# Ledger of designs, part 8: designed miniproteins, single chains, continued (4)

Each design is a single chain, and the fold is of that chain. pLDDT is the mean over its residues in the fold that is shown.

## One batch from the design tools (miniprotein)

Design m12260
Fold by ESMFold2-Fast:
Structure m12260 (fold): chain A 75 residues (1-75)
Amino acid sequence: SLLDQTDVETLTKIEGVGPEVAERLVEAGFTTIAQLAAASVKELEKVPGIDRELAEKIWKGAVELARQQALAEAP
């Protein structure tokens, strides 16, 4: 598996994403918050161990973090 500890730590910044969930996301090819924010809830739901409610929470958290990062760099 192309599992990177830095990627796992980055994804755990999303509320509700623990190390185990972050590892599953990285294994599915989601290595950045931006990739998660660009994905759909349905795509996240395809990751093993992620149900619809968790996928929605992950997606909303990723979108919010990506927005905050853009605001910090833009002004």
Scores: mean pLDDT 75

Design m12261
Fold by ESMFold2-Fast:
Structure m12261 (fold): chain A 66 residues (1-66)
Amino acid sequence: SEIEEENKKIEKEQEEIKKKAREETEKMVKEVGAEEAYKIAKKKAEENPDSEFYNEMYLFAQEAVA
């Protein structure tokens, strides 16, 4: 079914976005430090509360600061 294939693609894209968010956050931590990366990720997540990408960045940055 085309609908099932479309849903599968969307789910895969969301998984890839989540992976990219974690990788981007880790790179940011290495470049600017955990505290600064946390501030950036928190602001992005607050501005985009329904974004999987920014929400994952924030969660990962929070773990990096802890």
Scores: mean pLDDT 80

Design m12262
Fold by ESMFold2-Fast:
Structure m12262 (fold): chain A 92 residues (1-92)
Amino acid sequence: GSESAAILIDMIQKLKALGADVQVTLEGDEVVVKVGGLTDESKKIIEETAKKLRSLGNEVELEIEGDEAVLRVGGLTPTGLTAVVLESIGLQ
């Protein structure tokens, strides 16, 4: 299903609503989400999202340093990748 893409989109929306700086890049078949301006609440959202994606069988690498985080997610479908990219650039 499109579950992994929906989870990432929900995270991006929540982080933007909290005022975080969110950058999304495609690296081959992986989505790389870089987040700046993290609070304790936004860190928890990212950590919970990483756990959910792993439970769905995605390869997930998360690095948090200070007020910045990098989340790498593999195993998304091409349709899922497109949906995440469109959300990241604000196309509705």
Scores: mean pLDDT 80

Design m12263
Fold by ESMFold2-Fast:
Structure m12263 (fold): chain A 79 residues (1-79)
Amino acid sequence: TEENLQASFKKDAEQFAKEKEELVKKAEEAIEAGDISKAASLMAALGIAAAVAKNAGDEKTAEEMRKAFEELKKKIEEA
């Protein structure tokens, strides 16, 4: 279940930072390609990842993910 996956991620805080970078990169690439649907899905995944990181106690990475989410949202709304 997703709960078991979240518990797994709590063991390695570096995974949250890597997931943030990967999701942001893919979302920006999707926006540049004009694939707004893919970009929106990646933005949603980033929002979920932020909640998981916060629940794991990594508030710093969660806040960075939240800020990236807001920036991607603005870019998608402008596209």
Scores: mean pLDDT 76

Design m12264
Fold by ESMFold2-Fast:
Structure m12264 (fold): chain A 90 residues (1-90)
Amino acid sequence: VALALLGVFLIAVSIFILALTIRNFLRLDPLVPVTPLQRLLAPVVLGIQSALKQIVERFNLSTATSTLLLAAIIASNFVLGVLSLLVALV
């Protein structure tokens, strides 16, 4: 039960972070949250953006490298969520 809840939570977080990141990348009014759910997730998105900005500035990385790092983090979190859910279902 706990593994199933953890898996669902990780998948949900990954999907919401990905959706917000895609929206911001497409420049669809990133300063104005469209839904209350996006507003509740804003601290998580801001934390990730702040961490990426610090890494980029400290290591002088390109915007392309920063985007790949963000994509890798989201993908890894999603895969871990799916695996946790599958293990719980077995």
Scores: mean pLDDT 63

Design m12265
Fold by ESMFold2-Fast:
Structure m12265 (fold): chain A 83 residues (1-83)
Amino acid sequence: SMEKEIEERLKEIEEALRKEGIELDEEERELIREAIRLILEKPEDREAQLEVARLIAELRNRFAEKLGVEPVTEESLERLEAA
């Protein structure tokens, strides 16, 4: 089924991102699911291709914020010292 293929591809993407130190929240998982769904359902639709590009750009910005601009709190530093 399409939902099964979407979930399988999402798991592969999530594992690759986890190796880079990026943990997905449910909102980010849903953005990835939507991008995969559009690719599978509407591969030749220009508007769907542009929407996929927008979703990828949003995900890239979110990942950049997690890696570069997410605020380092005293609590996050204490967690790193405990590891």
Scores: mean pLDDT 76

Design m12266
Fold by ESMFold2-Fast:
Structure m12266 (fold): chain A 78 residues (1-78)
Amino acid sequence: KVEELKKKGEEYFKKSEELMKQAERNRQVADEAAARSTPEGARVIRGIADHEVARLEKQASDYRKKGEELFKEAEKLK
């Protein structure tokens, strides 16, 4: 009951953290590639990376909200 909701919430939090780590890695890879590129190339690389990072951060935020909702529901059951 309560334990199942908390476990499900923890799974969503874990997915959120995984996506945030992917976003961080994408930024690092893009920064390294941009540093080795021309100024024009660096802008393109960072633009693509910003879009991908924003997408991953949005997904992470969605999973985090779902986890928080499940935890709130679990708390209300006691």
Scores: mean pLDDT 82

Design m12267
Fold by ESMFold2-Fast:
Structure m12267 (fold): chain A 60 residues (1-60)
Amino acid sequence: AAPAPVTAPAPSDEELERQARNLSLGTGISFEEARRLVEEAWASRLGAPRGTGRYRIEHH
């Protein structure tokens, strides 16, 4: 058995969609919102800085 790498591999579109759909169904938020949250979480886990060229800040 090989040791798991410290850095996680890039998620596939299918992985993101599956996770987002499950989150949407579990929490009652829209699929679009769930997908955004899943992408944000993966970006944070990969250590990527926030902000991708141009983006809109949402109400929080």
Scores: mean pLDDT 66

Design m12268
Fold by ESMFold2-Fast:
Structure m12268 (fold): chain A 76 residues (1-76)
Amino acid sequence: SALDRLSPEVQEVLKKAEELVKEGKVEEAIKLLLEELMRLGVRELEAAVRKDQATLDELTLDIAVVEAKLEEFKKL
């Protein structure tokens, strides 16, 4: 599964966001994912400055999955 390749922090955030949607708290789930994208974006900028390609490759997957889930929740 693609989720098994995500960082543990992103896996936990996605799990919490899904639970919020299950409870009908879609706006709270969207906010949680937006906060995670902000955190990942800061890490991406820091890794880019260091030219840390391994971290950038990991963050690319994390960001893509969080963005896809955010777009899914926006359609609810």
Scores: mean pLDDT 87

Design m12269
Fold by ESMFold2-Fast:
Structure m12269 (fold): chain A 60 residues (1-60)
Amino acid sequence: SEELLEELLKLSKEEIIDLVVRALEARGLPVVAKLAKKELSKIEDKEELARAATKILESL
């Protein structure tokens, strides 16, 4: 959602990644959380990172 994207853009890149990791771990997906952390950490652009994070969080 646009609202979730806007909220994530207020966070640092590290906070966005941490939020996604915690959300996945809370759903019992620790292996997916490790993979998401690795992939999201490769994204240098904050807007691209926030969009990827939004997509993951909305899939939960």
Scores: mean pLDDT 86

Design m12270
Fold by ESMFold2-Fast:
Structure m12270 (fold): chain A 82 residues (1-82)
Amino acid sequence: MAKELFEKLKKEARELAERAAEAALAGDEAAAEEAAREAEKLLEEAKKLKEEGVISEEQFEELMRAVLEPMARAGAELAARE
């Protein structure tokens, strides 16, 4: 079912985004960049699934938020340090 696929993608997106955020906050730039690249690939795959009608536009937006929200929060914290 599309819902099961969406839930799997959302879990993977959140895990990748959390890893990228944690690595960035820890100063591990290489690990943060690698996790961010994997998250970008997941979003590219999700965009194709949306274009094929497998997931909805709302589900794609939720996946984008799952990736961008932890990364934006980490970026804001890093910016606030200087």
Scores: mean pLDDT 79

Design m12271
Fold by ESMFold2-Fast:
Structure m12271 (fold): chain A 73 residues (1-73)
Amino acid sequence: MAERALSTIDPEKAKEYALELADRALQLVKEGGNPSRAVALATAALMYAALSGDEEALKRVREKIDEIDKLLS
């Protein structure tokens, strides 16, 4: 079941991956990299933040996505 598969992901590692991927996505946009790649990384960051169950991590990822959106607009 999908729910059991999600439980194999360590919440602490999920939080770490979420923050790392969000930072990498924002850095890629700031460096003039591929916007589609940055959006894909940001989406993965949101998924990991949700898997971590950490509201602060989710908030920080969302703030970085808002910044990416502003830079790409």
Scores: mean pLDDT 77

Design m12272
Fold by ESMFold2-Fast:
Structure m12272 (fold): chain A 91 residues (1-91)
Amino acid sequence: RERLEELWARADAVVAEVDGELQEKVTSIARELGEKAGLPEEEIDEIAKQAYVIARFYLRLAAMGGDDKETALEKALSVAKKEIERYVEKK
């Protein structure tokens, strides 16, 4: 069975490969939902940063669990969207 170091290396590789796409898509979702809610750009940027940190954590967990990069990215984006919706609703 895989050792922790091997799981970590796999997660790092997946994160490195899709990190740019994750950041770009999370920012896009935050902007779309934040603008619809009438939030100022500064608040939208903060929400995007917070959602990205959470999404990146879930991306790493999915990759460690054996998900491919596409599945891991999709799961991470789902988490990001849910978190953005929560932050937007709280305001």
Scores: mean pLDDT 80

Design m12273
Fold by ESMFold2-Fast:
Structure m12273 (fold): chain A 63 residues (1-63)
Amino acid sequence: EEYEKKYKEAAEKAAELGDAGDGEGAAKAALEAAEVAEEGGDEDGAAFYRAAAEDVEEETKKF
């Protein structure tokens, strides 16, 4: 319940930073969303956001 709210906020922050072109910020926010999902017992959501953070970091390293 509380974890679900934090998870949504972290996920929205990651999306907003990604849309703004802030790759480093988006990657950090995605990792935060993964940690919140893990705390809430959502292992699938945690894995998803960890993969998303790695993808964003790889793109940022290219530039």
Scores: mean pLDDT 72

Design m12274
Fold by ESMFold2-Fast:
Structure m12274 (fold): chain A 65 residues (1-65)
Amino acid sequence: MRVIAVAAGKTEEIAREGAERAVREQGADDGVALKADTVEEAREFARELSRRTGAAVGLVPAEPG
């Protein structure tokens, strides 16, 4: 099954960094960077993406930690 990682961050840079890391280091087939102010916005996006693509979609926190 194709795996898509959605990296949600409060800035585009943080989100892009998280998406690249998910593909490179965690074995996701594709990464999507999403600027989202809340986890709920990111969750809705991931749910819709999964519905449209049929892929397994996971949320990756893109906050620096």
Scores: mean pLDDT 75

Design m12275
Fold by ESMFold2-Fast:
Structure m12275 (fold): chain A 62 residues (1-62)
Amino acid sequence: EVERHRREAELHRRMADIAEAQGKYDVAAKHYRLAAEHYRRSGDVETAEEMEKRADELEKKA
């Protein structure tokens, strides 16, 4: 369960990084928020907060 959530978080983070590089800030923000949810469920609260802050920043640019 924890392992699955961590891997799903990493997948969404990777999708967000790709979208951000392409200037798709709204898509990137959505994926960072999904990554944050999965990081929280895996117990990585600090990384989840980092992802949420990044999503907030990108939403201001979209």
Scores: mean pLDDT 85

Design m12276
Fold by ESMFold2-Fast:
Structure m12276 (fold): chain A 57 residues (1-57)
Amino acid sequence: DADMAEQIAFNQLVRDYYAGKISEAEVTERFGPETTERIKKLLAAAESGREAAREEG
C-alpha cells in the first residue's frame, strides 16, 4: 500500500501548475523547493516530447 494519495495530489498539483492555477512561488511555499524542481523537470521532459511530435506533423 504505497501513498496513492500523495501520488494523486502530486499529479493534480502538476496539472494545476501547468494550467496556471498555482504559481511556482506558491508551490515552493506550500510543498517545498524539491516539489517545485520535480514539477519543472517533469514538464520540461513533456515539452521535449511535444516538440518532436509537432515536427512530424
Scores: mean pLDDT 72

Design m12277
Fold by ESMFold2-Fast:
Structure m12277 (fold): chain A 90 residues (1-90)
Amino acid sequence: SEKQKILEEIKKLLSEIQKAMDEKDYEKAIELIKKTEELVKKAIEEGLLSKEDIELIIDFLEKLLRYAKLKKLPEEVINAIEDLIELLKS
């Protein structure tokens, strides 16, 4: 289904963000976070994501945020993740 394709793409992007953070490619991590935001916004506008789907995405982003803070990643990366979480909670 279209919903399954979008959810798999979001999961892939979230995994790629984690990889970019692990590789210390912070510019790539920020670009992937922005791409994730655009994809999630589009999916919400098209009615493809349920409240439960959004909550699962937020949970994963909060795990990425905890990792970024634990590893003391640049504030630009931490802020990008926090901004996306805030957007999805509104």
Scores: mean pLDDT 88

Design m12278
Fold by ESMFold2-Fast:
Formats: sequence, structure tokens, C-alpha cells
Structure m12278 (fold): chain A 65 residues (1-65)
Amino acid sequence: MLTPEQAYDVLRSVKKNPQQYEKFVNLLAEIFGVSKEEAKKIVDEAMKDPEKTRELLEAYIAALQ
């Protein structure tokens, strides 16, 4: 189980790696049925709130399973 702080640290690390960030954004676009540009906006908006960051990362992990 991820804490909001752990989720934020993971997502921050993903954003620093262009290849990992690209894969993350592409999968989010598929999950939400939005464009890649909109998925990037969702990530940036979620990272303003640790709770939203946790929810976003949990949705991503669920989609990988």
C-alpha cells in the first residue's frame, strides 16, 4: 500500500526519466480515453495534491495488472 508521500516520490522519479514518463503518459491516455497532451495535464494537476497523486498512481498500477 502506497502512502501519498511515497506515490509523489515515485511519480517525481518517473517525470525525471523521459522514457518512463512517456510510457506512463501513454498508458494514462489509454486508461482515461484522452489525448497524450491531456494526460500530461492530468499528471501536472494531480501532483499539486499528494492525495490525487496517490489516486493517479494507483489507477496506473491497476491498469498494469
Scores: mean pLDDT 79

Design m12279
Fold by ESMFold2-Fast:
Formats: structure tokens, sequence, C-alpha cells
Structure m12279 (fold): chain A 85 residues (1-85)
């Protein structure tokens, strides 16, 4: 079910955004403003992608919503890997 898969991937993007916001807030508390800004940027990109995928899903474009959400998850994970390198 493509619609259900899109909904699950959108939910995962929102969860990833939430986790990265928590990491950013903890970095800010330690005075690490650069790290905080990097994780906040990743969280915002994930959230915007989730919003766009949700819009596509509401328009009946479930396959496009799924592809967008899957690509956004991939991009978010690659961005996180670069921060660890």
Amino acid sequence: DVELEAEINIAMLLMIAGVNDIIAKNAEKKGDLETAAQYRAIAEKARKAAEEAERLLKEGKAEEALKLAEEAIKETLEALKKLEA
C-alpha cells in the first residue's frame, strides 16, 4: 500500500526532525552553537520535506509523496554521516 508507506516515511521524517532538534538544544546548552546550528538545519530540511510529502499525499499523489519522503530520509542520513566525519 503506497499511501500507507508514504504515511510511514513522513512519520519517520518528523521523528528524525524531532531527534535532531533535541540534539541541537543539547549542543546549545553546552555552548556549541555551530553544532546546534548544523543539527537545527538538518531538522528543518526534514520537516519541510515531510510537509511537502504530506501535501502531495493530500493531492492523491501517493507515489510522488513516497519517493520524496524516501529521498529526504536518505539525504538526512547522509548529512548526519558527514557531521560525524
Scores: mean pLDDT 88

Design m12280
Fold by ESMFold2-Fast:
Structure m12280 (fold): chain A 97 residues (1-97)
Amino acid sequence: MTPEEIKKKIEEALKNKVKPTSKEDRFILAQAEIELFFAAVKGAMETLKELGADKLPSRELMRLEFGAAVDATNNAPSPEEAYEKGKELAKKRLEKL
């Protein structure tokens, strides 16, 4: 019912793992984290493809994508920000190879 409360709990969960107090809160947080992660994965995948990293072995590519997406999800309170962070972090990870 209040999008502000949901966003606040997502922010706290991304900064430090916060215990959800109710079953409803758990469901909302789980759904939100899944949406953040998918957005971050999309950003990472698109950036790595644009940079030609899809020429890497599938396992190495997945490690770059997954690592960037996890870091982005932990540092972004919204899907849009997770997507942009996924792009940025994937690029930085590739540049260090």
Scores: mean pLDDT 73

Design m12281
Fold by ESMFold2-Fast:
Structure m12281 (fold): chain A 102 residues (1-102)
Amino acid sequence: SMDEMLKEALEILQNFLEDPSSLDKYNLSKEEKVKVVSLSYAILKKYLESKGIDTSDLDKKVIKAIADKLGVEEETILKEIKKVENKSIEELYKELKELLAK
């Protein structure tokens, strides 16, 4: 369900923001960690936008936090989010689950 997809994406994002090592259980490369966290935020962003919520301020805060914690430029996270902007929440969730299954 949509609520279960959102809950899992939000849990991944929140756990990462508290402790980036929370992703170590998934055996991800640095590039795959960037994709996982960016997809988790993209799912949240798309859900909020579907409810008529402006995410501009949240984007600035979350993208900076992700970039800082991964040791990458904010532009790297912005590019990952932009790549998936035309995908549905279901497509984003499928891509997220495929990355986590490694």
Scores: mean pLDDT 88

Design m12282
Fold by ESMFold2-Fast:
Structure m12282 (fold): chain A 60 residues (1-60)
Amino acid sequence: SDAEVDALVARWEAAVRAGDRAAVAETDAALAALPDEDRQRALARRQEVQDALAAAEAAA
């Protein structure tokens, strides 16, 4: 569901921001286990977050 996708991506983003490698790996595995449509949306949302994090890092 969209709510599950949003929750997983938010949990992944929090793990990345915290530098928690174990939590990043756990959320990556959970995202990979999603149904194809949900996984595609989650990967697209994750890419948006990665781009935003990279932009923030470059601005620092």
Scores: mean pLDDT 80

Design m12283
Fold by ESMFold2-Fast:
Structure m12283 (fold): chain A 55 residues (1-55)
Amino acid sequence: SVGEKLDQINEETQKKMDEIAAEAKEKNVPVEEKKKKMTEVFVEGQKKREDIVLA
């Protein structure tokens, strides 16, 4: 179902966000760089969700 595919994308996006947050904390990455990476992951997830909903 569409809902199952959306859940999968949301889980993937959250996993990537968590990885970025963990890496940023470990390596003391600047907040702006962390935000940029998180925004890229968010936009990718949004595009994947739109592709499923609009298909």
Scores: mean pLDDT 81

Design m12284
Fold by ESMFold2-Fast:
Structure m12284 (fold): chain A 74 residues (1-74)
Amino acid sequence: LKGDIYRLLGDKYFAEGKYNQAAEWYTLAAEEYEKQGLRDEAAIAYRNASVAYQKAGDTEKAEEMRKKAEELEK
């Protein structure tokens, strides 16, 4: 699945300490999972994007991603 490829790219960049790039790929993964109706996978990907943005120092985007994950968990 396209979302799985994007998530794996996020994992790779996160492991390399490239947190902004990791967050971008996790966000793309989450959006792709949402398009497929995969709510649980999308929520996990948004949480991963939030953590990556927090590590990158982008608190505003981290909070945005956290809220998106919470909406999907309802």
Scores: mean pLDDT 88

Design m12285
Fold by ESMFold2-Fast:
Structure m12285 (fold): chain A 86 residues (1-86)
Amino acid sequence: NEVERRIKKVEEIAAELKKIGDPEAVEKAKKLIIEYIKAGKSLDEIKEEIERKYSDDEAIVNKAHALVTALEGEERGEELERERLR
């Protein structure tokens, strides 16, 4: 289903970001995003909630923004590919 698909993609993106650095902040951001996805929040709502609640934690906000932006880019790419094939 869509929720399981999004969670898998977030886990894959988080694994790649951990290779760049700050794996603890990436893991915390990943867990927050997954919980919001399970709660039925949109990617825009997830960004807003994390920025609002964790505004003083630059590392978590930056990693969460990177994860959500990468997921949005992948989902947009899938939509564009489907439109091109129509």
Scores: mean pLDDT 78

Design m12286
Fold by ESMFold2-Fast:
Structure m12286 (fold): chain A 95 residues (1-95)
Amino acid sequence: DLEKIREIALFFLDRQLEELLKRAEDTPERRKLLEELERDRAIINDLSLSVEEIRERLTNPLALSSLEFAINLVNGKITGSLSPLAKEAIKEILK
């Protein structure tokens, strides 16, 4: 289910963006990372792209890992490696 994969991937990516925005740091490295993650977020949210096309276009390792976790969760391949809070949050998306 591509829509569920997209929702889960965006959830993990949004948590990472939220933590970066929360930090009191204003460095060129943080700005570059934020720009890269916002770009990758837009790629994941592009309804014209397949999972394979999204994977090929993502540049940030955090965005790539978020997509891979989402794919594996939807396919039932990841259960024991998630924190209790992550499992509860994912439950809201997966039902």
Scores: mean pLDDT 70

Design m12288
Fold by ESMFold2-Fast:
Structure m12288 (fold): chain A 60 residues (1-60)
Amino acid sequence: MEEIENKISEIEKKIAELEAQRDVLDTMAAQGDFDADVEAGILDIQIGVLKIELERLRKK
């Protein structure tokens, strides 16, 4: 019970941190930073995986 709630909270925090990093990288990529574009793409994949895991934990 409490363990699932803690996992959900931890995943939500990780998603928020990665989304913040991605937003910075997206801004840099829009300004012509090719390395930032690649890193933003990797973060998008990681965020997607975490969101799928979050959905599974929230779904009964």
Scores: mean pLDDT 81

Design m12290
Fold by ESMFold2-Fast:
Structure m12290 (fold): chain A 68 residues (1-68)
Amino acid sequence: IEFDPSASREELLLQLAKLFRELVEKGYTPEEIRAIIREKTKDLPEEQRAFVEAAVDAFVAHYRALQA
């Protein structure tokens, strides 16, 4: 999965949610998932990278709450 820099915020959010879930199911930790997503999105424009970071933060917080 590679992120399209022309994708809408809704499309990015869906791609991020699917990728996050798949990586969790494969046994990656939230910190490893964050690193993987950062690497895959490093070439996106600043605004889209900021959106991605915020979305990942929300997913990580939700995942940690479920694991508590």
Scores: mean pLDDT 74

Design m12291
Fold by ESMFold2-Fast:
Structure m12291 (fold): chain A 97 residues (1-97)
Amino acid sequence: SAEKQSQRIALQILVKSGANEIKALAKAGKKEEAVKALDLLAEYLKSRMKELGVPEEKIEQAVALINEARAKIPTLTPEEAVKLINEVTKEIIKLID
């Protein structure tokens, strides 16, 4: 439906906006804050994707991508962390669509 498509687009915009803030934290070396923000993003995405009727398999894939990023970020340079967040965000956007 047009309404569900608009809601998916809105979620994609929010994910991109949130990812930009998380990238800014990672770039500044605020790794603990970036990891915490990713945790909140995962909780929010799980809830919103479920409300939008996204298949459980895709929701679990999105959460797994964020969990992998959370685990890796403390071991990465700021530039590597930004690159990883960009890659994870692109894959999550595909899962929402």
Scores: mean pLDDT 87

Design m12292
Fold by ESMFold2-Fast:
Structure m12292 (fold): chain A 68 residues (1-68)
Amino acid sequence: MTAQQYVQQGAQLLAQGKPEEALKYAQKALELDPNNAVAWYVLAGALRQLGKDEEAERYRELADKLSE
């Protein structure tokens, strides 16, 4: 799979309410492309669904920085 394919799977898993699986796919995407802003957004979304709001905001800020 490519980083983009892992990101798409992670985003779909978030939509299904499966944050632990989404986290796994976001991590795989970031292993292939650590500058992929969308993968950081998926990671942040997964952490938010898991109740890790502070960590989620940190990765959201990183994603915003990479998107600029």
Scores: mean pLDDT 85

Design m12293
Fold by ESMFold2-Fast:
Structure m12293 (fold): chain A 84 residues (1-84)
Amino acid sequence: DRVAEARRLLEQARRLLEEAEKALKEGDVEKARELLRQARELLGRAGQLAAEADAPPELMDEVADLGVRLEELEKRIEEAEKKL
């Protein structure tokens, strides 16, 4: 079931985002960058599977919302990297 797989990947991406935010807060910018890359890969796959499966609007909204959060975290990591 592509919808179930998309939900699983989205949940994993969300957990990685939370870990990346924690790593950034703790000053581990490199770890935050690596976790962000992993989360972005999973979110991309989740979005593709959700689109291919004509997933419920709620799932597509969750994919879009997480995408915005990942992009905001990317900017915070880039700003932190400029100071190091």
Scores: mean pLDDT 86

Design m12294
Fold by ESMFold2-Fast:
Structure m12294 (fold): chain A 70 residues (1-70)
Amino acid sequence: MTRELIERARELLAEGKKAFAAGDYEKAIELATEALETARQVPADDPEAQGLVEEAEELIKEAKAKLAAK
């Protein structure tokens, strides 16, 4: 289960980054938020999950900044 959560969060984050690159910032926020919530279900002491949380939070921040500049 933990491994599946990490893999799912990684997939969601990758799709969020693709949406961001395509200029779909709203979709990037949605996917990054799902990745963040999925990674948070993994124990807090897992370094891989912590890295995914940080990347998802950064993607959400960047995508929100792009929407605010529209």
Scores: mean pLDDT 82

Design m12295
Fold by ESMFold2-Fast:
Structure m12295 (fold): chain A 82 residues (1-82)
Amino acid sequence: MKEAEEYIKKGEEAEKEGKYEEAMLNYAKAAALYWEEGDYEKAIEALEKAKSLIPKLDLSEEEKKKAEELIDGLIEQIKSQM
C-alpha cells in the first residue's frame, strides 16, 4: 500500500516548509498505517522521524520529554512484537 508512503512525503514537504507540527502528524499517520500493514521496520522509522522533530516544537521541556517517552514506548512495543 502506497498510502503510508504518501504521508511520509507530506511530512517531508511540511518539514521543508518549517511546519513541524504538520510534519509530525503526517509521520505519526504513516507509522500507524505501516503498523496496520505489519511493516514494523517502517513504522519505527516513521516514529523516529516524528521524534526528531520534538525539539523544534513550541512545547515546554516537560511536554517534549513526555512526547519523547511516548514515542520510545511505542517503538519498544513494536520491537517486542517482531
Scores: mean pLDDT 83

Design m12296
Fold by ESMFold2-Fast:
Structure m12296 (fold): chain A 81 residues (1-81)
Amino acid sequence: MEEELLKQAVELIEKALAARKAGNYDTAASYYEQAANLFKQAGRLEEAARFYKLSADYYKQAGNLEKAERFRQKAEELEKQ
């Protein structure tokens, strides 16, 4: 159900915040990516785009430029729709 997807997304966002505070930017980016995927599955495209962009920003801080560009593009694609 949509409510279950949103609950899981919130739990992942809380994990991303904890990882971010610990300086684990790659882990934080991964949790934001997973949350964005759940928002997309729930049809919440604006939130999905927002969290893909956050994922891209933290992958960039972690030095993972390939994933940063990939999720930046995913966010832009959703913003066009």
Scores: mean pLDDT 87

